# Designed miniproteins, single chains, continued (4), part 42

Each design is a single chain, and the fold is of that chain. pLDDT is the mean over its residues in the fold that is shown.

## One batch from the design tools (miniprotein)

Design m13428
Fold by ESMFold2-Fast:
Structure m13428 (fold): chain A 67 residues (1-67)
Amino acid sequence: MRELLLEGTLRAIETLLKERESVTAEELAEATGQSLSTVSRNLRELEAQGKLERIPGRRTRYRMAKP
């Protein structure tokens, strides 16, 4: 179950990043219909796995670590 949720989030990120350089957790929550809490957990796990790069700023953004 957790693996399917992570895979779904990764797919959504890949889709958004085809048209954007980076995404926020809020943008992903809106695009996927998932809760902000679920998306934030998945983003943190993907960053820990080295699949995403975190971009610090007033609002934290994420992009693929290697496109």
Scores: mean pLDDT 73

Design m13429
Fold by ESMFold2-Fast:
Structure m13429 (fold): chain A 72 residues (1-72)
Amino acid sequence: SMVEERAREAIEEGREVAERAREAGDDDLAESLREVVRRTERAIKSGDREEIEREAERLEGATRTARERLEG
């Protein structure tokens, strides 16, 4: 579904940014972002469309904030 596709893309981007945070020495940021990735993975497994949409949007926001923090 489009919702699962969006969530999987968010997971991939989140993992990439979490790895960049780890490489930059920001282990707290990396772990925080990985936790949001795990929540989104659980939402996909639940099959609840509204939950998947909500967690994907949250992960997209967390990933954007993490990128901004790493660039600042």
Scores: mean pLDDT 87

Design m13430
Fold by ESMFold2-Fast:
Structure m13430 (fold): chain A 60 residues (1-60)
Amino acid sequence: ARPARTRENLIAQLAAAYPEWSPAQLRNTPLAALRARAEAEGDGGAVALVDELEEVLAAE
């Protein structure tokens, strides 16, 4: 699978990595907090998804 680099798809992937977070909570949570969570979990995939989300949001 090759997921699109849309905010919606990245949020969906982050919600899968963080089962505690809904897409609405992910939209309202600061990216710094999401990244800190991913780093604390040691999940490089989640860190990469947060980095991609940061790049997508920075393009707005």
Scores: mean pLDDT 67

Design m13431
Fold by ESMFold2-Fast:
Structure m13431 (fold): chain A 86 residues (1-86)
Amino acid sequence: MKLSLEEFEERVEELLRKRLSGEEFANEVVRLILEVEGVPVEKAIGLALRVLGEEIELRLKGRDMSLEEQRELAREVLEAIRELLK
């Protein structure tokens, strides 16, 4: 399914309300990034790898991603997508 920027933002807010684990949140955000309309596939993959990398770094420190950290990651991803759509 192709998502507009607005639909992407709405879907990410829904994920934040579900209170997922950091791993589940990162995996779902990656799926949404790959579905955004107008983002080149190479750039979408690069952004997805950054999201997975942040979650993996937290796990290597023995931590799960908190809701606050998930919200910050969502903000960074949304800003990156806005930049890629210019």
Scores: mean pLDDT 84

Design m13432
Fold by ESMFold2-Fast:
Structure m13432 (fold): chain A 80 residues (1-80)
Amino acid sequence: MVKLSKEEIDALKEELKKAGIEIDKDGTVKAEDAAEFLGKLFNKSPEEILEELKKKGLVDKDGKVKVEDLAEFIAEQALK
């Protein structure tokens, strides 16, 4: 698992905000919004990304993903 700095997580938060994605006060985003963002970033369908997020256990009971977990997912995808 890739360990990410606070600076890398903060950079992702800024990119999510630029994409019009609302980050909750607890540092989470909607899984569907995250899947659309990542789908554009990695040239994959949002449905494919959402399935991968769910398989990795990154989607919580409220259908949200922590920005920290999303940042690790991005780093893992970029290394492949």
Scores: mean pLDDT 78

Design m13433
Fold by ESMFold2-Fast:
Structure m13433 (fold): chain A 70 residues (1-70)
Amino acid sequence: SKEEELAEQIIKDFKEELEEMVKNKASIEEVEEYLELAKRTIEEHLSPELAKEVIEKIEKLTEEAKKKIE
C-alpha cells in the first residue's frame, strides 16, 4: 500500500540522516532530539499500528548509532 511505501521511505531517510549525523560527530543529545522529532512526524502521518512498528525500528537504529558515538 502507499502507506507501507511511505513507512519504508521514512525508515530509509531516517537511517541515512542518522548515519550522516554520526559521521559529522553529532552528540547523543542531538541524535535523541532527531528521534523525538521523527516519532512525532510518524504518529501524524501513519496509522497507529504501522507507526508503532516504524517507531520500534527507528528506536533500534538510534540505539545502534549511539553506540558508535564516543
Scores: mean pLDDT 85

Design m13434
Fold by ESMFold2-Fast:
Structure m13434 (fold): chain A 70 residues (1-70)
Amino acid sequence: MKEKIKKLIELIIEYLKSNSKDRDKLQKEIDELIEELKDDPLFQELRKELGKLESPEERIKFLEEKLEKL
């Protein structure tokens, strides 16, 4: 489970930093991992915290900090 959350965080960071051509592929991988992780408490916490952040820069910083702690 932690490895899947780590991969999800990495993909979301890439999505936020990427150009439009790469986003469709990244979105598909993100959606597949979200479906696998939907009942995971760490994913639920991550989703809730991301929803409170206003800017892409704040979201990237939060995700990078979470990735370091995994």
Scores: mean pLDDT 78

Design m13435
Fold by ESMFold2-Fast:
Structure m13435 (fold): chain A 110 residues (1-110)
Amino acid sequence: NIEKLKELLKEILSILEELLKLAEKYNNKELAEKINKAKEIIKQMLEETDPKKLVELAQKFLEILSEIKGLIYNMMEEIKDPEVQAELEELLNKLEKLAEEIEELLLKLS
């Protein structure tokens, strides 16, 4: 269901915008760069009308999202502030759940 995929992408975009603010606040340039790349892929997916190209973009998105999750995990280990660690963990858990939902939808679109 392409409609449901685009709804999940909009939810992820909101989470990525919150993560970008944290990446900028703590001068994590690598995370900020990867988030901006993910946002561009989401923008392309929201405008894509070809289901085959949409699946290819979604696979590329899941790859960059995996890199983002790794960078968030590293950031959590480097930051000693427990409130920031809790916020990063909440956002990471939301991203993991939405990524699983996208993977399930891609199996139905294949």
Scores: mean pLDDT 85

Design m13436
Fold by ESMFold2-Fast:
Structure m13436 (fold): chain A 69 residues (1-69)
Amino acid sequence: SETDKLVERVLQYVDELARRYGLSPEQREGVRAAAVQLTTYYMNDKSLGLSPEEIYELVVRGVETWIRA
């Protein structure tokens, strides 16, 4: 599905950031799970009017904020 493809793309970015920031495997799995939940939430709510590209950008910025906090 389109959601599954977007989730795969998001997870590739999460894994790259986890490597760059030296996250533990446990921390990485937590961020992966949160990113999947956020992506699925936005993809399922059509009332938000967001494109997959806009959802990708929102999730990516969220992940960067979580990792940098």
Scores: mean pLDDT 84

Design m13437
Fold by ESMFold2-Fast:
Structure m13437 (fold): chain A 79 residues (1-79)
Amino acid sequence: SSEEELKRFEESIEGIEKLVEEGLKNPEYRRFYLQLALKEAEELLESIKNSKKLSEEDKRRLTERVQELIERIKELLEE
C-alpha cells in the first residue's frame, strides 16, 4: 500500500539521519559514516522518484526532505 511504502521511506530517512549522528559522535569514523549516509540518501532519492505507489505530494515532500539531508551531509563533508 502507499501508506506502507511511505512508512518504509520515512524509516529509511531516519536510518540515514542515524548514520550522520554516528559520524558526528565518532570523529575517527566521521568521513566513513558521512560518505555512507550520502550514498544511502542518493539511492533513496532514486527509489522515491521511481515509486509508483506514492502520491505526487508524498513524493515531492520526501524528495525535498532527502535533498535537504544530502545538502547537509555534503556541507559536513567539506568541514
Scores: mean pLDDT 89

Design m13438
Fold by ESMFold2-Fast:
Structure m13438 (fold): chain A 92 residues (1-92)
Amino acid sequence: SIADIRAQIRQTIVRIQTVIRQIQALLAQHDFPADFTARAQQAIADARATIARAQARLRGDLSIAELQAILSTLQAIYQQLQDILAQMRAMT
C-alpha cells in the first residue's frame, strides 16, 4: 500500500541518518587516506541532499511508482554508505 511504502521510506531515511553519524564519528576519531575521506564526505553530502529532496516530495501526493522510485534510490544510498562504513571498520 501507499502507507506501507511511505513507512519504508521513513525507516530507510532513519537508517541512512544513523550510518552517516557512524561514518562521521569514525572520521573524527581516526585517520583515513585523503582520497577515502573525500569520497566518504561526498557520499554523505549526496545522501543528505537526496533525503532532503525525498522529504520535500513526501509532503505532496505521490503515485506508488514515484514512491517506489524514491525508496529504490534511498536503498541504493543506504547500501553505498554501509559499504563505506564496512571499509572504515576494516581499516580501524
Scores: mean pLDDT 91

Design m13439
Fold by ESMFold2-Fast:
Structure m13439 (fold): chain A 60 residues (1-60)
Amino acid sequence: MAPLTPEEVRALMVAAKAFGSLEAAYNAPDEEIERVAKQAGVTPEELRRAIERALANTTG
């Protein structure tokens, strides 16, 4: 699988800190994802894709 980009890693760290875990981030409402994505300097779509890719690697 393709490795996570530096932007994705940064976004994941911000999301994990904001939501407590990546699983909580995955289940977060769109408005919270948008706010956290803005903090991380990525789009909400990029943040959601990064969370999904990280969880798919461990939860599937």
Scores: mean pLDDT 77

Design m13440
Fold by ESMFold2-Fast:
Structure m13440 (fold): chain A 65 residues (1-65)
Amino acid sequence: SPEIRELILEEASLTLEGMRYFVLSKVYEKQGDLELAEKYKEEMQKKLDEANRIGAQADELIAQQ
């Protein structure tokens, strides 16, 4: 359905944003800025947690079909 497709696209978009924060975390870790690296790891985790929530919602809608 269109609704399920939109949820899957949102999950993918949030996962890509999380991967961007992961890359930033690794860049700052290599530069020795451990505080900034940790902040980007926290932002990554928030995006991945939101992606997991959206993915679970999509899975529930699929299971109801």
Scores: mean pLDDT 88

Design m13441
Fold by ESMFold2-Fast:
Structure m13441 (fold): chain A 65 residues (1-65)
Amino acid sequence: GGPSLDLPAEKAPAVTKAANTILKNGGVASVKDIAELAGLSEEEARRFLDALSQASGVPITVVPA
């Protein structure tokens, strides 16, 4: 498997939706917006974006909030 991403089960649906949105938009995401959308801290959102970039093979452009 790819990099381990340890997420609370309660947040999994929101995180999955956020991931699909990022990939559909060509990998453009704001850490702050993803944190709010997925119910993550900014640190967790950054780790998530890094893991998603590595797993998907799509370069993810992080836009400052």
Scores: mean pLDDT 70

Design m13442
Fold by ESMFold2-Fast:
Structure m13442 (fold): chain A 69 residues (1-69)
Amino acid sequence: ADQAQIREALLRLDTDGDGTVPVGDALEVLVSLGLPVDEALRLLDELDTDGDGTVDVDALVEAASRLLR
């Protein structure tokens, strides 16, 4: 998967335009791109540094593209 496709999918879930998406929505995108559920959950837990249940789109795109070769 290319970074543009990942970013486009996540931006469709960013209805507020603040550059963050809910962990649950991010999980569905990562799994749909071929990432195992266990790896996706671990990545999202690491990226949710504030524990508020949201993750930064730019950070998620960078991390996901590194795992999806």
Scores: mean pLDDT 74

Design m13443
Fold by ESMFold2-Fast:
Structure m13443 (fold): chain A 86 residues (1-86)
Amino acid sequence: SEVLEETKRFFRLLAAVTTAWLLVRMIERRPSAFSDAEKQFARDALAQLEAIRAQANATGSITDEQLARVDALDARLTALEQRFLA
């Protein structure tokens, strides 16, 4: 159903925002473990995801283009998190 698909998109967005927020907190606690480029990327990713979240909340939906951006950012954020933790 359309409602189920929109719910899945919002869940993906919330997961990506959570990953970005946690990574920014990790950077704040251990800044020497991350390059300046990684720190800037994490901050920019969080800002972009929060902007998508604000627009999604206002419209009640996430576009395919927004979802693709969310998925791309989440993949890169998860790779950085795995590098730090593993």
Scores: mean pLDDT 87

Design m13444
Fold by ESMFold2-Fast:
Structure m13444 (fold): chain A 84 residues (1-84)
Amino acid sequence: SAEEAVRLVKNASDELIKALEEGNEFDRDVATALLLIALSVTKKAFPEKKEEIDRLGDRILAASEANDIEGVRKATEELIEVLK
C-alpha cells in the first residue's frame, strides 16, 4: 500500500541517519540499499510522482555521500510531504 511505501522510506532514512551519526560505513551501505528498495517501491505506489521521488531520493543519497545528516533529514521530510 501507499502507507507501507511511506513507512519503508521512513525506516530506511532513520537507519541511514543512525549509521551516519555512528560513523558506521557497513550500516550506511545497508541503509543505502534499503533506501533504494524503498524508493523503487514508492515510485510503484505513486507513479504520478516518480520524477519528484527520483529528485528527492537523489538529494538524500547526495547528502549521505557528503555526510550531511541534516541534508538527509530535510530531503526525507520533503519526500514524505510529497507522498501525502
Scores: mean pLDDT 87

Design m13445
Fold by ESMFold2-Fast:
Structure m13445 (fold): chain A 71 residues (1-71)
Amino acid sequence: ELREQAEQTKRTVEGLKAQYDAVTALAQQNKDQPISRDLQAQAQRLQQLYDDGQRAYDELTARYRAEEAAR
């Protein structure tokens, strides 16, 4: 369960990073356009979700490794 949860969280984090990179690239391409502010706000939300997901992944990985070490 913990290993599967960690793998699923890893995939979610990878997806969030891809979305963050895409949105920041769009914001850079549209830096002189009004939409750049909305794109920057979206990027900030994605960065927060990415950071939260990375922490969750690290926590699950630590729990998974602790379980393995206890065997």
Scores: mean pLDDT 80

Design m13446
Fold by ESMFold2-Fast:
Structure m13446 (fold): chain A 84 residues (1-84)
Amino acid sequence: LKKRVQKIAERLRKLGLDKEADDVEKVVNQLIDLGRYDDAQQLIDTVEKGVENLENSKTPFDREVSESMIRMSISVGKLIIKNL
């Protein structure tokens, strides 16, 4: 998981999403520390798909949708942590 999130964060930084890269690393590491491995895996899978969609986006609209998907996934991870 740690190597996967690190590579996803690097891809996010290449796309100019430095804050989202930092947030994903922090939230994933917190979920791992809390033993929430399934939640960490789901967050990584969803953000990775969002990054793939963003890298392949051909319109400003598709780009904004992909960015929103990434941000929403991070927010869900934060909510899981808050409710523990």
Scores: mean pLDDT 84

Design m13447
Fold by ESMFold2-Fast:
Structure m13447 (fold): chain A 55 residues (1-55)
Amino acid sequence: SSTDAQIAQYNTSIAQYRAVRAALRARGTADDQRRAAIIDQQIADIQAQVQQLQS
């Protein structure tokens, strides 16, 4: 379905964001930590959209 395709795209985006976040956390500077926090919020927002589509 169109919804299943959209959820798949969101899950791909989450995986990409998690990879970037992991790299930032591995470097561990204050700037990297701030950028990782922004990505945490982006992941949370996408996860909320996935949950809404599954409701």
Scores: mean pLDDT 89

Design m13448
Fold by ESMFold2-Fast:
Structure m13448 (fold): chain A 126 residues (1-126)
Amino acid sequence: SEAEALRRELTRRLSELFLELIDAVQTKSDEEVAALAKEITERAKALARETIDRLHSLGLSPEEIERLVVDALVEAMIIAYGEIDKKLEEGEITEEQAEKAKNLLLQIRNEVIEYVKKYVEELKAA
């Protein structure tokens, strides 16, 4: 369906952002990583909003929109965690770097989910 295509595209785009953060944890200063995490959070919110608006235009219910968008975010997180675990197993990152990346991704996930819930509630009022 068009809705499933939009969900898959959101997962792909979010995964690219999360992989960028993982690479930064390996090569950048703590200050640069923190700045990038904030930028990625705002870009993730913008991608979620764009996807919500497109799903809404297709006539999906607010409940269906929230489920699809949250599912896309969860799938992107699974992909990112898998990459962290692979890099750790291959000795490309330290345990400290892996924990830092996972903690930042968890913070981004929580903030984006709260944003999605709020934005979907605002669509019900419009």
Scores: mean pLDDT 91

Design m13449
Fold by ESMFold2-Fast:
Structure m13449 (fold): chain A 113 residues (1-113)
Amino acid sequence: SEIDELVNLFIERVKEISPELAEEVKKAFDAVKAGDYDTALEELNRIKEIAKTLSVEDLKKIRNLAVAFYLEALMLAEKYRKEGNFEEADLYYRVATLALEIASLIEEVIKEK
């Protein structure tokens, strides 16, 4: 699906910086797509712990990737909403929200370094 291609592209770009972070990011996106928000929150905590081990330079790259993903996913969510495809719009809103949460979490880690 288009959403899976978009998510996979983001994960592959994160993987080039940190394979360990990419694995937890993948699990978080799988969880939110399934509506499993408890698992997504648990994965966000693991993402934070891995992020603490990365350089500020790598964290800034991942933050920028997450913000870019957020903007693209939000644009697609609005497109599907306007077309009356509320199921697809909801999926894009979920992954957009997660990407923004990841970006915010990484920004907090950067501030503490």
Scores: mean pLDDT 90

Design m13450
Fold by ESMFold2-Fast:
Structure m13450 (fold): chain A 92 residues (1-92)
Amino acid sequence: EVEEIAEEAVKLALEGGKPEELDKLLEKLKELMEDEELQLVTARMQARLALELARRGEHVEDALAWLEAQLATTDNEEVRAILREALEEIRA
């Protein structure tokens, strides 16, 4: 269910070149799940979107800034691992 919503958000953001569409859907998810679960879903969606955008050469700087902001604010090691792997792959 949540994973299906995440897939749809990433697809819409990629098709429109609109990372902001992801933020709109995250507000909806926030009403349906706990912060910890939301953080993990958010991290996976951001990592996936950032990697796809980097492969296309689109909005890469915005995606990197987004991932870095999450790393600066999260205390969840699983979230850190997801975001760091994406950052390393994009920067490699």
Scores: mean pLDDT 68

Design m13451
Fold by ESMFold2-Fast:
Structure m13451 (fold): chain A 103 residues (1-103)
Amino acid sequence: MEKAREELEKKGKELYEKLSEEEKKELEKNKSLFPKELSLYEATVLVKIGEKLEEKREELAKENGLDNPSPATVEETRELLIEIMKELGLSEEAIEYILSLIE
């Protein structure tokens, strides 16, 4: 578990440094929406996962001829989150850690 947090901190720092100043300010403002024990960098990873989840939901809606994404089940959301985290290059340990934060 400690290794998963170190991986998220490192990945989050890389992602955070690529953000615009406007995106950084928005993230710092929204950090209060995450558990206080999470770092700003760990929160950055969660925000990027959320952004990619919305992108994938919009793509699926378009493929099905819908203007808006239908409400996803908990299981469908979980499967999309795992796919996104794998695409971000996160280890299985880091994925399990993130899933433990949202369940």
Scores: mean pLDDT 73

Design m13452
Fold by ESMFold2-Fast:
Structure m13452 (fold): chain A 95 residues (1-95)
Amino acid sequence: SEEERIKKLREIAGLVAEATAYYLYLLMQIDGAKENGDQETLKKLEELRKKVDEIMAEIDRLYAEAVKNPTDEILERIRQLLEEVKKIYEEAKKI
């Protein structure tokens, strides 16, 4: 139904927004390391950012598909990708 379609798309959009928030946090940490001249921290954070860039590209692709037809398969895949972004965020916090 149209109601179920909209509800699923909203849930997917929420997961995408959460992943984007973690990504922005990582970018802020990178900017901080650059301004402080901490080359070791910067190198480690940029390696983590490269991994998140790949995940975010997949999330963006799946979200574009979801706008056309939101499925449980897309919802579950984005949920899994968000958990990977969260793991990388935890690693960034340890640096």
Scores: mean pLDDT 90

Design m13453
Fold by ESMFold2-Fast:
Structure m13453 (fold): chain A 73 residues (1-73)
Amino acid sequence: PLKLEPRYLTVEVGEEVTFTASGADNIELYVNGKLVGSPPVKVTFKEKGRYVVEAKGTVSGVPDVALGIVNVK
């Protein structure tokens, strides 16, 4: 299955997180529905809030998704 790391994380404003993903082909990372890149990818969280992180890829031609949440304090 598609794996995303980290998936459930609390960080401080201005912190940079490196997301990695595995277990699928052509993986792309989305933050709050916006494409940010292909893992490994670095994302800086500049505002407090809850962010939905989504990795999308395909496993044997079938779409697969891994979800994560980042809480920024």
Scores: mean pLDDT 86

Design m13454
Fold by ESMFold2-Fast:
Structure m13454 (fold): chain A 81 residues (1-81)
Amino acid sequence: LLSPEEALERFAAMLDSIPELSEEQKERALAMAREVLARFEELTEEQFEAMALHILAGVYNPDQLSEAQAIEAALRAVEAL
């Protein structure tokens, strides 16, 4: 199980491993992750992966998904697991 702090650190490391992401995109992704993680005391690996996928979808598709929509989708996905 991951604490919210561990999940955020792991997500930050994941973002740093993606060479096509700008610093602004990384900052937006981390801000969205912080909002999702504020709802949980711990996450499973599957919940972490679901959060990461939905937040990245918002970062890559800003014309199709707002930040609020990406956060909501991530919350629903994590809660469903």
Scores: mean pLDDT 84

Design m13455
Fold by ESMFold2-Fast:
Structure m13455 (fold): chain A 55 residues (1-55)
Amino acid sequence: SRDDLVARAKAALVGASPAEQKRILQQTANELADAGESHDEISAAIRELADWLAG
């Protein structure tokens, strides 16, 4: 599910370098697309992850 992919991405992002963070976010976007999520849901999920990282 979308929430499972987001939770998995959050776990992978803990302690990741900036280069690893970029790779993880790109991979998560691809996995959400493969799961059949809309472009709006993918954009929202990636924004959520970016905001979570910044806060």
Scores: mean pLDDT 83

Design m13456
Fold by ESMFold2-Fast:
Structure m13456 (fold): chain A 81 residues (1-81)
Amino acid sequence: SADIEALERAAKQAVVLIEEGRVDEALARLRELRRTASPRVQAGLDALIAVIEEGVAAGLSPAEIIARVAETTRRLVAEME
């Protein structure tokens, strides 16, 4: 599915930026990708943005935020199948 591939690619890009300590750029990238995404992918990107923002607000480490992004991506992909 093009929607699954788009969401997985977006999550992977966000994870790389978070690992590099570039969380604000990860959020900006997901918001930019949202602008041209399908409604289903937009909902998935909104969930990833929320998970990252909640993790930052809670003072989670980059590794903990990445783990939550990975888990959320797996759940969203399963819901799209």
Scores: mean pLDDT 90

Design m13457
Fold by ESMFold2-Fast:
Structure m13457 (fold): chain A 72 residues (1-72)
Amino acid sequence: DKEKALELARKGAEIYKKGRKLLQQGQDPSKGVGLVLRGMGLQITGWLLGKKAGYGQEVADIAKEAGLNLSL
């Protein structure tokens, strides 16, 4: 549903941003990659759920703000 799709997208975006920041700062490349992959997975799942419910664009916008391009 809409709430679950948006929650997954926002949580995924947060994790994705943390991973990207670690990679940009060279702090922990292995952890950074792991967080990027987890954040991507959550955002894609939220996008698929949002797309089915008619809220795919809102989820895609959240992902795009975090730096992940999703298309409808």
Scores: mean pLDDT 79

Design m13458
Fold by ESMFold2-Fast:
Structure m13458 (fold): chain A 82 residues (1-82)
Amino acid sequence: STIDNLYAEGLSAIKNGDTDAALSAAEQLLALGKAAEAEGDLDTAIEAYEKAGDIYNSLGNKDKALDAYTKAGLLSIKKALS
């Protein structure tokens, strides 16, 4: 999937010290999460937000990681209440 490919690219970029490529992958995952959320695809949105958060967290961008994880957490609660 596009999400799996972007996540793999982000992790590879982190391993290689390519911070710009890793940030690009995380930003694209965040955008896909927002698009999936707008379409009501909660499972895809949760996955994309979690994976974006993982990349941001690995890069030390703690504020963006917290924002992404919070979005995933809130959607997980929303799904449980549906």
Scores: mean pLDDT 90

Design m13459
Fold by ESMFold2-Fast:
Structure m13459 (fold): chain A 96 residues (1-96)
Amino acid sequence: ATVSNLKVTSAGADSAVVSATFSGDGVKIGTVKAYDAETGGLVGFGSFLGAGDYTVTLLGLPAGGTYTVVAGASTDIEKGSNSDAYSPPVTFTTQP
């Protein structure tokens, strides 16, 4: 499993648009997770079934915050939140 092209394309007051590519043989699930950059707490997520290019809108993000986004891919859907491969993190800030 491989994750590439993780990008935050826009950030609003309570939202962000994130794109990522999940590739490799047998990819079952891809995830995009947003964490509070200061506390490390999970504040938003999206999930996808199978390999491909995906765009997700993360909603309900606290306003005026700084967040770290990581994308992950797994070949095993039963691993829950665990991924076999991760992207480098990307940081963004929501509007106040």
Scores: mean pLDDT 77

Design m13460
Fold by ESMFold2-Fast:
Structure m13460 (fold): chain A 100 residues (1-100)
Amino acid sequence: SMEELRKFLIEAIDEMKKILDDYLAGKISKEEALKRIEEIHEKAVRELERAGDHTSALMLRRLYQLAVEALNAETKEEAEKLYKIFTEEAEAFKRWILER
């Protein structure tokens, strides 16, 4: 259902943010964070494609790219900038989902 799909998307976005938070707090390795974010993204894109929701798939791919760039950042300053952009765009995406 559309309601279940919206709930699934919000949970996927929140889990991606939690993984980044855990990585920045030193609770998980970069390798583990990258693996978990990739798994969430692949699963979510599969469900969105099955539902024909190409717009949400594109928006989720942007969040995925921001998360990967934050994890691969060479400096703490760059990682923090990318994390801030990820957080702002994740909140905007969740608002867009809920306003439908």
Scores: mean pLDDT 88

Design m13461
Fold by ESMFold2-Fast:
Structure m13461 (fold): chain A 100 residues (1-100)
Amino acid sequence: SELLEQLREHLKKAVELYESDPELARQHAKEAVELARKIFEKGEGVKEALQVIADALLELVKKTGKQDVEEVEKFLEEQLKKAFELIETEPEKIREEARG
């Protein structure tokens, strides 16, 4: 998954550069948002993308205090919520199969 690898690199750069270069960090975060959107649209590597996003978001929140990466935080929160909704649907289907 090339998109997932690119997502990880951009999120890592955003976290690393937040203190030394906030403007460049925001640009990397914006690229990560677009990559996450493409991954979610394709439905491939969604769980791996969520893990990478969750890890990066936690690190960004620790450093940013939120203002500088607010758009990224809002986007990531929305994507995480959508993915948890999908996960909730999948266990229900599994329970139906196990019941039979």
Scores: mean pLDDT 66

Design m13462
Fold by ESMFold2-Fast:
Structure m13462 (fold): chain A 96 residues (1-96)
Amino acid sequence: SEEEKRRKIEEVVEEGERRAAEIAAEVRATGTPEQAKIAEEAADGLISSARSLETEEGLKDLQEMIERTRELLPGEAGERMAEIAEETKKRIEEIK
């Protein structure tokens, strides 16, 4: 079951990574270079924070990433990225 849980978590992270990358690509096409960089950093941060979700510090880091992304990205991109992070977090917690 431990190996199965690990594989399920990897699948959830990969799905979140794909969706985050899609939003980052949209920001690159429509936003400023600085906003594109923020979107890429947010996509990377989602993955890094998801790996640390087992700790209180990891959960806090993910929450801060969500809030920062929501504020800094144009249009609905921030909200969409935040939703991906929140969904990824919930699915990982359910698998544990």
Scores: mean pLDDT 73

